# Designs tried in a protein design run: designed miniproteins, single chains. Part 57

Each design is a single chain, and the fold is of that chain. pLDDT is the mean over its residues in the fold that is shown.

## One batch from the design tools (miniprotein)

Design m1981
Fold by ESMFold2-Fast:
Structure m1981 (fold): chain A 71 residues (1-71)
Amino acid sequence: VSEEQLDAEVLHALGLIYYYLGKQAEERGEKDEAIEWYNKAKELFRQAISLGYKEAEKDLKEVEENIEKLK
């Protein structure tokens, strides 16, 4: 595995953690907090995709849908 692929996988994993935190905030009814976590996850997924981790595209779509739902 190349260094850029490992970095992309780490960014994706961090994005999943922030996505999970956003889901937890949403379940608590803390809409603004959920949106903030989802935006952090979105940024990390975009970075992972830019480094070639295309699997993050599905997670990016899911987080974007959750942000739109909470608008």
Scores: mean pLDDT 82

Design m1982
Fold by ESMFold2-Fast:
Structure m1982 (fold): chain A 108 residues (1-108)
Amino acid sequence: GEKEKEELIELAKEGIKIGKKLIELAKKLGDKKAVELAQKAIELFKQAIELAKKGDLEGAKKKLKEGIKKLVEAINELEKKTKDFETDVELGVLQLELAVLEVLLKKL
C-alpha cells in the first residue's frame, strides 16, 4: 500500500546516503573498486525509488536488496585496506547503519 511505498522510498534514500559516505571513504583510501561498488549501489537505490513511485513494490524491494548487496561488497573491499583508527570507526558506523537498513527491509 501507500505506507509500504513510502517506507521503501525512505529506505532507498537512506541507502543512497550510506553509499555516498562509502564513496568518500573509498576515495580517501584509494580503493577504486569500492567506489564503483558504492556507485552501483546508489544507482540500484535510485531504480528502487522509481519502481516504488510507479507502484512496483516487489521490483523496488528487489532493487533495494541488490543495492544493499553492493554496499556490503564495498564495505568488504574497504575492510581489506590498511587504515587508521578514525577511519575504522567511520567504517564501523556505516556497517551498523547498513545492518539497520537490512533489518527494516526484512520487516516489509
Scores: mean pLDDT 89

Design m1983
Fold by ESMFold2-Fast:
Structure m1983 (fold): chain A 98 residues (1-98)
Amino acid sequence: SMEKEEQKEALRRIAMELGGIKEEDITDELLERILKKMEELEKEAEKLTREQLEEEVKGLSLDEEGRKIAEKLLEVLRELKASPHLEEVIRWAVEILE
């Protein structure tokens, strides 16, 4: 299974490559908050509609850069036609960025 540090690196790459966000604007604390929220969403993924998942992501109390990262993660979730699992989402994103 993917370790937390590998998940953080994958999210950083997604934010930089797809979001055009500079590395200096992406903090470890921000990535950890997003990972924690995605893990919470994954536990309820099969019980939540895509609309509810979108509202949960938008409900994150994030600064401007955090919102940009959350929007890109939401785009990744939307492209998956099935209920995503966090590890599958991260693995899929890493494979696309390579």
Scores: mean pLDDT 59

Design m1984
Fold by ESMFold2-Fast:
Structure m1984 (fold): chain A 90 residues (1-90)
Amino acid sequence: SRDEEDEREFARLREEHAPEAEAIAARLRATYGLDDASVAAARAAYAETAAIRELARRRGLDDVAASLGAVLDTLRGPPDAALAAVEAAR
């Protein structure tokens, strides 16, 4: 079904973005001394957001993809802004 195909594509994209998510989470850990649970949450949030953004782009949802892209740019940016974005997503 389309839902099963979309779920498989989401899982693949999440895995594809896992190395970048790990780097972002490691940076936040190094800067703020985050615990393992917070690091895991940041890594998951980044990978999921990146996967959803790419799915939106592939589906022609350009406005949604642009909004999620801005969130990812914040997470890639200065650590203070990245931490604030992670906390706001809770």
Scores: mean pLDDT 78

Design m1985
Fold by ESMFold2-Fast:
Parts: C-alpha cells; sequence; structure tokens
Structure m1985 (fold): chain A 94 residues (1-94)
C-alpha cells in the first residue's frame, strides 16, 4: 500500500511521519523526531531518509512528501532536491 511522508519543520524541531490513508483514517507506520537548538537542512534530509528507509523496510512505498511549518530557503531547496532525485512528488503547505 502506498504511504505519504509528512514533514513538519520549525527552527528547533523536525518531525517526519510516514502515514497510510484508509478512508477518513490515517495510520502512522514510521516516525522520526529531532529537537535541537538549530535545525539544519542536513538534519531535515537525514530525518526524511530515515523514515523513507523504515517505511520501505515495512513494505510501503512513499508516493508523495507533504511539508509544513517554518522552512528556510536552504531546507526548502534540500527537500526539493531529495524529492527530485527520487522521483517523489513534493507538496509544500503554508
Amino acid sequence: MPAELHVEVTPTRVEVRAIVREGDRERGIAMYVLEKDEVTAEDVVRAVEEVVEEARKKGYEIEKIVVSGELSEEIRKALEEFARERGIPLEIYP
């Protein structure tokens, strides 16, 4: 079953969740959370990679990445590059 990757970023926290949609219900299959004084683009890409790998180990393929929160241009570019390299659609919400 396809999974969606949800990424929430603030200056001090990144949360990445792989979820499966079952009608009106969402089920989490993998999660990574990192909290530190300053979240970098490298931190966000690493968190995304960890959750993608965990989801794939569980037999799920990531069909899209949905991003929300406070994104710097560096973080945005890093996520766009990650998505492009892997051929995964990227959606950024305000």
Scores: mean pLDDT 84

Design m1986
Fold by ESMFold2-Fast:
Structure m1986 (fold): chain A 61 residues (1-61)
Amino acid sequence: MDKKEAEEIFEKNLAEVDKIKNPRIKRATKVGLYYYAKLKGDEELAEKLKPTYEEAAKEGS
């Protein structure tokens, strides 16, 4: 199913993001994934990424 495939892609993307050594780039990428998850209407993925999104917003100022 397309939904399961999209979730697998997100899991792979999250694993790759965790390999990013630069903290700013890592958080910016997670913010992008959070925004995409919200656009898709996937609340479970958005909740997983919400703490990182809030952290990135706090450090981006």
Scores: mean pLDDT 67

Design m1987
Fold by ESMFold2-Fast:
Structure m1987 (fold): chain A 79 residues (1-79)
Amino acid sequence: SASALAQARAREREIRRLVAELLAKVEAGEATIEEVQAILGEIQRLLQQIIDLVPDDVDGIEALAREVEEVVKKVREAL
């Protein structure tokens, strides 16, 4: 539905905001392991909500999941 798509887009924007926040904290050397885990947990929760809202958007979900996976790898390498 149009409502589900709008809700999924709002969650995608929130994921991108959280990713930017996480990368900025890590690059500044100010990220604690606890903060990293909390932000990554919230990103994973939002990804699951997107899957539940728009399960037929397989390509969009896969692309976003890959982007998040790359960010997680960069963050783990920086810690």
Scores: mean pLDDT 83

Design m1988
Fold by ESMFold2-Fast:
Structure m1988 (fold): chain A 101 residues (1-101)
Amino acid sequence: AGPVVEARRVRVKIYDENGNLVAEAELPDIRGASGEEVFQRLADYLASLADKLGLDSATAEIEFELVNADGSRVRVRATAKITKNADGSWTVEYTDVEEVP
């Protein structure tokens, strides 16, 4: 496999459709060959959390340390919209992704 990218200290806040904070969680470190793969794996965790909470629609606020293949590090804050489809599958859309100090 090529270079690895890793999200560390992944902290998530889950809000319901009314904007109420319903859960806070720390996720395992997430590895991928690219930032895109890390975000895809993060989306799977977010959908799993929303499902366990019995939600059909949620918003997640996520913070993590992104470690690039060269060892450089940035803090990332992201927002995701999580929606349960009519067939029971999940859609996760990142609405904001920013580097923070």
Scores: mean pLDDT 85

Design m1989
Fold by ESMFold2-Fast:
Structure m1989 (fold): chain A 66 residues (1-66)
Amino acid sequence: MKIEIVKLEVEEDEKKKTLTITVKSDDLELAVELLKQAAEALNASKVEIKVDEEKKEVTATITIDK
């Protein structure tokens, strides 16, 4: 099994911090679960997950309120 971080982006404003993580994986279900666990560990206020089956990529947008 292979999981690769393709993109990691952090954006911050006065009210929130947003983390955008894109991972490439041959196991998309595992990638989704790992990103959900990461969001929970960060005590995220909002999590949005997008799966691109053609590219074998999962993108999680994790919002943390300040």
Scores: mean pLDDT 81

Design m1990
Fold by ESMFold2-Fast:
Structure m1990 (fold): chain A 97 residues (1-97)
Amino acid sequence: SQLEEEKELSVEQIEELIKELVELAPEELKEELKKAGEKLIEAMRKAPPEYVPLAAAAVVYLSVSLSLLKKAKEEEREELTKETIKGLEKMTKKIEE
């Protein structure tokens, strides 16, 4: 119960961070980033409560990614967004394995 509640809080934080990342992402990458985030959220919600540490790590990773995108020059945003998408896909695969 406690672990399930902690997981849900982390998932809610991930959802908010992804929304902010999508707003800052280049137009061409917004849908890909949104879909990658939605897949991670779905995988996390279906995962056992023992995955709470991975959900917490995802919050930290996305918080750092958001901070970097907020400070990034226009020319750096595409690369940083692609890196974030790859990170989300890697985390999703780890949960689904």
Scores: mean pLDDT 84

Design m1991
Fold by ESMFold2-Fast:
Structure m1991 (fold): chain A 66 residues (1-66)
Amino acid sequence: AVDTATFEIEAPTKEEAERLAKEVSQSAIDAFRAAGYARVEVKIELEEVSPDRYRATITLTATRAP
């Protein structure tokens, strides 16, 4: 089976948004692995919402072993 999870974070700088996105994605990968998922794919999309606000959207696709 395939499951997906999506997280959004916002930060005042691109660097902060990227750092937080990495932290969230690593935590989610660990959680999926602990739940028995054999493969986890991560996609991080960074968007400038305004000059002082950046949004990172983290999408994880987790696949159980056949």
Scores: mean pLDDT 82

Design m1992
Fold by ESMFold2-Fast:
Structure m1992 (fold): chain A 82 residues (1-82)
Amino acid sequence: MKKNQENIEQLKKYLDEILKDPKNKKAQEELIKITKEIAKNGTKESRQQAMFLLGVYAVRAAVYRKPEALKVITEAEKILES
């Protein structure tokens, strides 16, 4: 349980960094890495929470007109759907 919560907190951190600076390649790579870990090793609940967070941040990226952030977030959503 603790490790799943830490992964969700890291996901939120990188989502905030990408929304603030969509060209931050390190934050983009870390977001994808954390999403893959949640998809592979996370609980059903942590995967659902991650999907919800990605959806919220995708809407925020669209509203703030940050297409590079939106692209990375939608790639992360596809990883969780597999």
Scores: mean pLDDT 84

Design m1993
Fold by ESMFold2-Fast:
Structure m1993 (fold): chain A 68 residues (1-68)
Amino acid sequence: SSELEELVEKAIEMIKELADSEKLSLEQLRNIARSLVDYEGELLGLSEEEKEEMLKRVLEAVEKYHAE
């Protein structure tokens, strides 16, 4: 859904900003992504499938960004 896409984009931007300011490792960024998706997903009442999709997309973007 468009709402899930907006949440993914916001999560990615937040993690990229943390990566730039804090010089975090890839493992730390992945842990932050998992915590953020779990928190936001529970707050918004997302299904387990929707939370897994959000996490997958965020992790893919974070891993690509870190590899750059």
Scores: mean pLDDT 78

Design m1994
Fold by ESMFold2-Fast:
Structure m1994 (fold): chain A 57 residues (1-57)
Amino acid sequence: TSAIERAAYHDLTEVLGLPEELAREVAERVAKEPSAKTLDLLAELDPEAARRYAALR
């Protein structure tokens, strides 16, 4: 597991409180696509979670 994937997973679970499975999928996608944004990936996988993330920022 890459450092980028691990860091993203931690932020998604600790900061956003996302389900472990969803956080893992987003973290994996971020690691595979360095130009991808967490918000864009969340919007693709879970629009409600993306809305919550945008509200926190």
Scores: mean pLDDT 68

Design m1995
Fold by ESMFold2-Fast:
Structure m1995 (fold): chain A 65 residues (1-65)
Amino acid sequence: RRLRAAYELGRHIAEQALAESKGDIENAEKLARERLDKVAKYYNLTPEEREAMRRGFEEALAEAK
């Protein structure tokens, strides 16, 4: 359950960063990476949840390339 939620959260963070960067993928990667770290701290994610979130993030960014 929680791993799926973390994965989806990672995808959402990447999609939001892409929207804010208006097609600048490198800026989107920087913004999303910073937000990923903040979100992981705020929700006190486990290492497995952080890995799932990073996976969703990386897959969403790869789809945008």
Scores: mean pLDDT 77

Design m1996
Fold by ESMFold2-Fast:
Structure m1996 (fold): chain A 88 residues (1-88)
Amino acid sequence: AKIKSIKVEAVSETEIRVEIEATSQGLATSAALYIAEALRKAGAERVDIEVGETSATVTAYVKPEKLEKALEAAKKAGEELIERFGRA
């Protein structure tokens, strides 16, 4: 099983979206939970996760002043996941 892609975007001044594509639902779910925890530690007030068969979407809601820190935390978590699970 491998992670195919992780895309991290600020969709507004208060909302971050992370889109994960993987070869299994279990890996997509685990990646989403890992990124959600990084976002919560960086100050996200709410994190929603939606899981598909080979994908997951993480939506985080933050105060504008915490957007940069939360975005950096999500990108770093995503890079760590791609390093560990992007090559099979």
Scores: mean pLDDT 86

Design m1997
Fold by ESMFold2-Fast:
Structure m1997 (fold): chain A 90 residues (1-90)
Amino acid sequence: SELQQQEQQLLEQARQGLIDFLVKKGVPKSKAEKAVEYLLNAMANPTEPITAEKLAEEAGISKPTASALLKKALELIAELRKQHPELSSL
């Protein structure tokens, strides 16, 4: 449906924004892509809390960079929910 296509496009834009955020911080694109993929997959399964330490270990990035990524992702998710209340899921 058109709503599902809009949701998919917003998710892809958010993913690309997070990758660009890491690349601007000096993270290689391949590691940035891995970090963002891991984070978004973990956020889709909220049964275990995501930690900056685990994100840093899995993606091969520094803990401060992982903390910044996690914070940025949470801010983007909150903004998407606020701007798109018609979406039942992100």
Scores: mean pLDDT 76

Design m1998
Fold by ESMFold2-Fast:
Structure m1998 (fold): chain A 65 residues (1-65)
Amino acid sequence: REVRDDDSFDEQVAILRAWMRAAGFPEAVIDDVVTSIETIRDRDGEEAARATIRELQRMLREMLA
């Protein structure tokens, strides 16, 4: 399903992982993307990390729809 603003950060990451798997990305790529999002959260805060998840969801939605 699509990420929602009321979902926890961990739930949004889990949804993103599921979409990347559905799109056929290798697990190594999924892990790299999640590590990048965690790095953004640590450096720029949760709002920046959530914005990155939303942008990735937009791109993946176009690939899966």
Scores: mean pLDDT 78

Design m1999
Fold by ESMFold2-Fast:
Structure m1999 (fold): chain A 81 residues (1-81)
Amino acid sequence: SEEQKRLEERIEQFRKDVLDLAKKYDPEAYEEVLKLREAGASEGQVNQALLDAYDRAVSLMRKKNEEIRKKLEELRKQLEE
């Protein structure tokens, strides 16, 4: 169906975004998974390796978000009457 194709396209776009982020945080792993795919490794194997690198990126982003949340919480308390 068209909606199913739309979903697949969105998943592919997210995969590209994940690849870009993985390239920034783990460029060696990014290159290795591309080589694995070229050698006939499964797409699942490639995606798993990329997700592992992405999980580290997500962890770093969570730390940054936590710092932002703490600053917003402090501002909220300062505005408290």
Scores: mean pLDDT 73

Design m2000
Fold by ESMFold2-Fast:
Structure m2000 (fold): chain A 62 residues (1-62)
Amino acid sequence: MELEEKIKQKVDEAVEKILNGTPEERAESLDLLGELVDKYPHMNEYILQKLEELEREASERA
């Protein structure tokens, strides 16, 4: 679906803000990812994969 591509773009933008944004942008982006999971459960696997990538990046930075 064309909608799936737009959702993926929003997820990627949220991930970027979580990694490089302010604490406020990070919190807002995490909330957005949660809302996207609730609104689009069929995208859950993609969002979880992106969250795993975030966890790996956080581990590398820590």
Scores: mean pLDDT 75

Design m2001
Fold by ESMFold2-Fast:
Structure m2001 (fold): chain A 77 residues (1-77)
Amino acid sequence: SAEARLRAALEAARRALEAGDLETAAKHLQVASSLLDQAPGLREEARELALEAARVAKETGHEALGDAAQSVLVRLM
């Protein structure tokens, strides 16, 4: 299901952020962004993770992570 795929993508992105693997985190956030409209129950969790990813991207200057976080956040507006 889309919800299961979104949950897996958010979990993978969180683990990658915790590990400092920003490229992998960005990839999983882009997958999450594409699934948000199909799984509204995970919107709040996705928003919280995307805000954290945006903060990390700003602190590190990691453009791909910033772009991925923004993709999630604009889908939630």
Scores: mean pLDDT 87

Design m2002
Fold by ESMFold2-Fast:
Formats: structure tokens, C-alpha cells, sequence
Structure m2002 (fold): chain A 81 residues (1-81)
């Protein structure tokens, strides 16, 4: 499936928000969240899948380091969608 740049950006942002919420609110592990992200992007072209997974890994790293900051960032991004 091929998405426009805007649609991909929105999808990527939504996935990151949900990943952060799963880690902080649901206490999901890094492995569980990465599996969730991979499932969400499985039908995208390989290039877009790689970009989405990389962005999610960065968000996971940030959330492990500062969960409160990541939650505030997710809330801000939700408001912009």
C-alpha cells in the first residue's frame, strides 16, 4: 500500500503516540511495542516500514529515558492531528 507523504506522517505520528501510551499507561515492554509497530506497518512499502520502525524505536528510547516527557509530547502531538 502506498501512502501520500501527509498520510504517512499522520500514520507515523499516531503509531508513536499509541506506542508511548502502551509503554507508560499499559506498562508494555519494548518488545511488545515494537511488535505492535511492525504489525501496524506490515502492509506499507519496505522503505516506509523502515522509516516508521526507526521513528518508533527513537520514541521508545526517549520513553524509557523520560516517560513523563514522552507522555507530554504524545499529548501535544494528539492535539495537532
Amino acid sequence: MELSDEEFRELQTKIIIEAIEKMVKEKASREEVLEFVKEKVKDLPEEKRKQAIESAENAIDLTEEDPEFSLRLAEHEKKLL
Scores: mean pLDDT 81

Design m2003
Fold by ESMFold2-Fast:
Structure m2003 (fold): chain A 53 residues (1-53)
Amino acid sequence: EDELIKKYNVPKDKQEEFSTVLKAKNDAVYGGNPQSKEAKEAQAKFDDFLKSL
């Protein structure tokens, strides 16, 4: 989402990856069980991506 791209100051070359990891996290956490291994892994991957910015 554009608001999060601005909030985290995501570079142009990483915006596509950001959208991919954000969608994966949201689908796993809100579309599935937030306590599942899949949701926890998706959240960790998203958090690690933000640290790389």
Scores: mean pLDDT 76

Design m2004
Fold by ESMFold2-Fast:
Structure m2004 (fold): chain A 77 residues (1-77)
Amino acid sequence: PKETTLTLSYLRRAFGLTAADLEVGGVYEVSALPSNSLGDHHVHRLTVLGIDAANDEVTVRVENTGRKATEYGYRRL
């Protein structure tokens, strides 16, 4: 229920997280800049479960941490 498939293209565009930065089993905190509509954003935690670069797919477990982001981008835990 917490697992989803994202694209490498999406992760790069939304968070600056590229295929070179991704590792199966890696845990990353990601945040986007606030949109003009809300002025607020939350940090999400992604656990990488699988990478299928040939199909532009990454299987991740996503968790909303409920914490406000302080900057755009990602951090590996």
Scores: mean pLDDT 74

Design m2005
Fold by ESMFold2-Fast:
Structure m2005 (fold): chain A 117 residues (1-117)
Amino acid sequence: MEAYKAGKAAAKGGEEGIKEAGEYAKKGGPESGSAAGNAGGLGAAEGGRGTSSSAGTMGGAGAWAGKTEESAEGAGRSAGYAGTSGGPESTGKGGEKAAKYLGTEEAKKAAKGAKEG
């Protein structure tokens, strides 16, 4: 349920989408991690499909199929995968969109950690 709501919030986009997705992600425990990952996957998939499928595959699959540890880490993992797998043509597009859906400061910090390894 929370994952579905976070996904819908992410689809809304902009600052409203970020705040709503982040709110759902942070209010719960392990389920919030899944919700954050799902929201990140939506942004990753969109970015990948625009330039390359690989970016969407890496980020989207991880977010939708995987269960993450915590909301912030889940969001960062999804955003990091999208940015990393996109290459020069898709660089950061999926990851940046995922970060926008989940929260600028916290999601970015987590995504940066994921990208660095």
Scores: mean pLDDT 41

Design m2006
Fold by ESMFold2-Fast:
Structure m2006 (fold): chain A 85 residues (1-85)
Amino acid sequence: LSLEETARRITEQVYYLTTWRGLSVLEALEEVFRSAGVELTPEQREIAREAIRQGLTVEEIVRRVLLTLSPEEQQRLRDWMEQNT
């Protein structure tokens, strides 16, 4: 999966969790990443919070967080997405 395709699929999962489980955008992001075996650091959570404060779209928030991940964490997300979405 490309970075763009990965961001798009994560965005869809975030919308599902916010709509059907009533999670906040940040809580939904943490849940998706945790499901893929990626625990967000305090710095990564702050990047997401700042993007939310700026009124960025969910897809742009996801892209900003993805750019902070190690290559190994990005690969774990891609593998999880290919198996589960």
Scores: mean pLDDT 82

Design m2007
Fold by ESMFold2-Fast:
Structure m2007 (fold): chain A 67 residues (1-67)
Amino acid sequence: MTEEEKEIFIKLGEAKEGEYVSVALNEKNAIVGIGVGKTEEEAIAKAKADAEARGETIARIETFKVE
């Protein structure tokens, strides 16, 4: 398990039902940012900010609703 995967599991555990989780991925499908928000737009914005704070490049973002 990578350090990035550990961070995802931690943040997913903090997300509440009905919230959104966005995961920013690089060209190699490695996770470079994570965001949690009450809306899909907030989660995406936070994931982008997290990746930018790490100095990482984003290839795509995947968003999930916590159920």
Scores: mean pLDDT 75

Design m2008
Fold by ESMFold2-Fast:
Structure m2008 (fold): chain A 105 residues (1-105)
Amino acid sequence: SIDKAIEYLKKAKEALQKAIEAARNGDMETAVKYLEEARKNLEKAKEFTTDPELKRAISLLEKYVKTVAENVKAGKLTPEQAAIAAENFKKGVDVLIKKAEELKK
């Protein structure tokens, strides 16, 4: 259901906020943990999404979050770069939540 999709998008947003805070503190291991949690919640949101455009948008964001988490694990990103990426993902999730809420009406 779209309500379940919104629930998981909000959980992804919460995980991204924790990833931002961890990255800003230089705690890259914790940043990876929360990026992976955000990815899993995006995957769940996608499972509860029937709208093709919203599903595609969630899928793309999920793939970007996965790639950034892998790059952080590999030491390829600075804490500042990881924080900026997570902030951009959080903004992306906000857009997806608004689109999902419009589909409820």
Scores: mean pLDDT 91

Design m2009
Fold by ESMFold2-Fast:
Structure m2009 (fold): chain A 79 residues (1-79)
Amino acid sequence: GRSGDTLTAVANSVEEAIELARRMAEEVGFPVTLALGDPAGRSVHVRVNSLEEVEETVRRFFEEDKAVFPVRIAVAPAA
């Protein structure tokens, strides 16, 4: 793909979601926009500047927002 393309993945566990989101963010390069969505209509769309922020955002989506699987993940350049 061209530089600046959005990467997408689907995760079926918290650990899979963290691993996929981190890998996609590293491939795109920070800063990135991280979008998470679940089948119940919960969503998060944030700009993140580090792998630590990616992991925190994913964990909050499951732990605080009570997201259900499968979760869709999209990572795009924020700049």
Scores: mean pLDDT 81

Design m2010
Fold by ESMFold2-Fast:
Structure m2010 (fold): chain A 70 residues (1-70)
Amino acid sequence: MTPQQQELLERLRAAGDRAVASIPDPAEAERVRKEIERLLEEMRRAMEAGDRDAFNEAATRLGELISRAQ
């Protein structure tokens, strides 16, 4: 991974953590947190594999999840 890709993943994780913190139901917050961690791992694997399509798909889903949590 490039340093830019690593920084992007760190920023997306921070955005996810903030989104989860805004969820009043602890059970829902935990489900969203697990899904965010899963999508971040999919993005990391796609970056390592050079799979741009898989990366864009996971990034799109993560963005939708964060938007819905806010």
Scores: mean pLDDT 81

Design m2011
Fold by ESMFold2-Fast:
Structure m2011 (fold): chain A 73 residues (1-73)
Amino acid sequence: MLSEELKKEIKKLLVEVGKLSEEEAEKIVNSTETPDELERKLVELYLQGKISADQANALGKKLKELLKKYGLG
């Protein structure tokens, strides 16, 4: 389960690195409870054209580091 603090940091990365709107980022974070769900949501965003390949790669790296910091990677 993702903590509220971790969800806030994920939302920040989705906005700053993924260039998503705050509303889209919040929707993703609020519908995501596990790292595996987060990974699936990022793939879905890429397939929908909401993020570029470069943004997806940068997000994936930063999110992996963040999840490891919280013991979830």
Scores: mean pLDDT 80

Design m2012
Fold by ESMFold2-Fast:
Structure m2012 (fold): chain A 100 residues (1-100)
Amino acid sequence: MKKVTELVGLALRFIGLKIDLENAIKKGDFKSALKYAKELSKTAIELVKLSIEIGEPSIAEKVIKELEKLAKLAKKAGFEEVAKILEKTIEEIKKILKES
């Protein structure tokens, strides 16, 4: 029961950080975009680990898809460091799924 509440909290945080990152990229705010990308990476990994623990691994696939969209947006806008953080996060999530 507690883990489901934590999962919902992490999912909401992930959505909020995604919106913040998209807005920072649109504004050309490299510093904020880098900060939000790092926070989003940590939140995504925790969300995926918790989703596997509670038996909902399909959440990981949705997280990967959203991170892939953000990485493409970052590359198109010239935010290469942000894109690299997101791509490394996707690779780490895929590794977690294989080890589970």
Scores: mean pLDDT 86

Design m2013
Fold by ESMFold2-Fast:
Structure m2013 (fold): chain A 81 residues (1-81)
Amino acid sequence: MEEREELLKLVERMKTKQAEIDKLIADSETDPSAREKAREVASQLTDDDLIAGAASVLLEKGEPEKALELYRTWKEEIKKN
């Protein structure tokens, strides 16, 4: 998978998880089961999701090259372990 496509997919996934959590939090005011589901989704966040979050901020600032460089650096560091 191309790195740019991979990063965009991770950003989209993280935004989807965030939207799901936000909706479940709103629903949890009347339904305790929605609160448990929000915790479940939050617990599935990974280091890749955190990097996607940071990269999304750079993309919003109009700096896609910096976002891609951040992602590449992170992948490189993980591989060096």
Scores: mean pLDDT 74

Design m2014
Fold by ESMFold2-Fast:
Structure m2014 (fold): chain A 84 residues (1-84)
Amino acid sequence: SAAEEEQERAAEEAVAADPEARARVEALEAEALAAHDAGDNAAAARALLEAARILAETIRPRAPEVAERLLERAEALARKLEEA
């Protein structure tokens, strides 16, 4: 919907406006990938959740619905990783 497109754009702008948060998220995403490649799914899940929380906090003031959806997806993925 147009409202969802506006929220997604607002989220992208919020992340672009916060290079420090973006750098931290990128580092945690790299950590999650490295942990997953090493077979440490618990560490991968923790890094993924931390990255999602930082990203959601950055997005929330401008796009709260996108932030909530992002956290829900990350929590679901983290649960699957820990169950694998």
Scores: mean pLDDT 85

Design m2015
Fold by ESMFold2-Fast:
Structure m2015 (fold): chain A 72 residues (1-72)
Amino acid sequence: MPESSERLVRALAEAAKEGARTAEEVAEILEKNGFRVLRVEVTADTVEAVVQAPDGFEIRVRVTRATLDRLA
């Protein structure tokens, strides 16, 4: 659902603002924002997350750290 994907991207931007650099740190912020984390992969320039939203839908997003900085 578009709304859940937007919320996920905002949660990833929050994680970036808080200095989260590992998959574990990103997962913690996503769970705080109401997502069930299925997978998080963090590289030097990208973050990829697969989560189950509160509505039960699985969402996968991949965003660059540069994009997250712009959303911050």
Scores: mean pLDDT 76

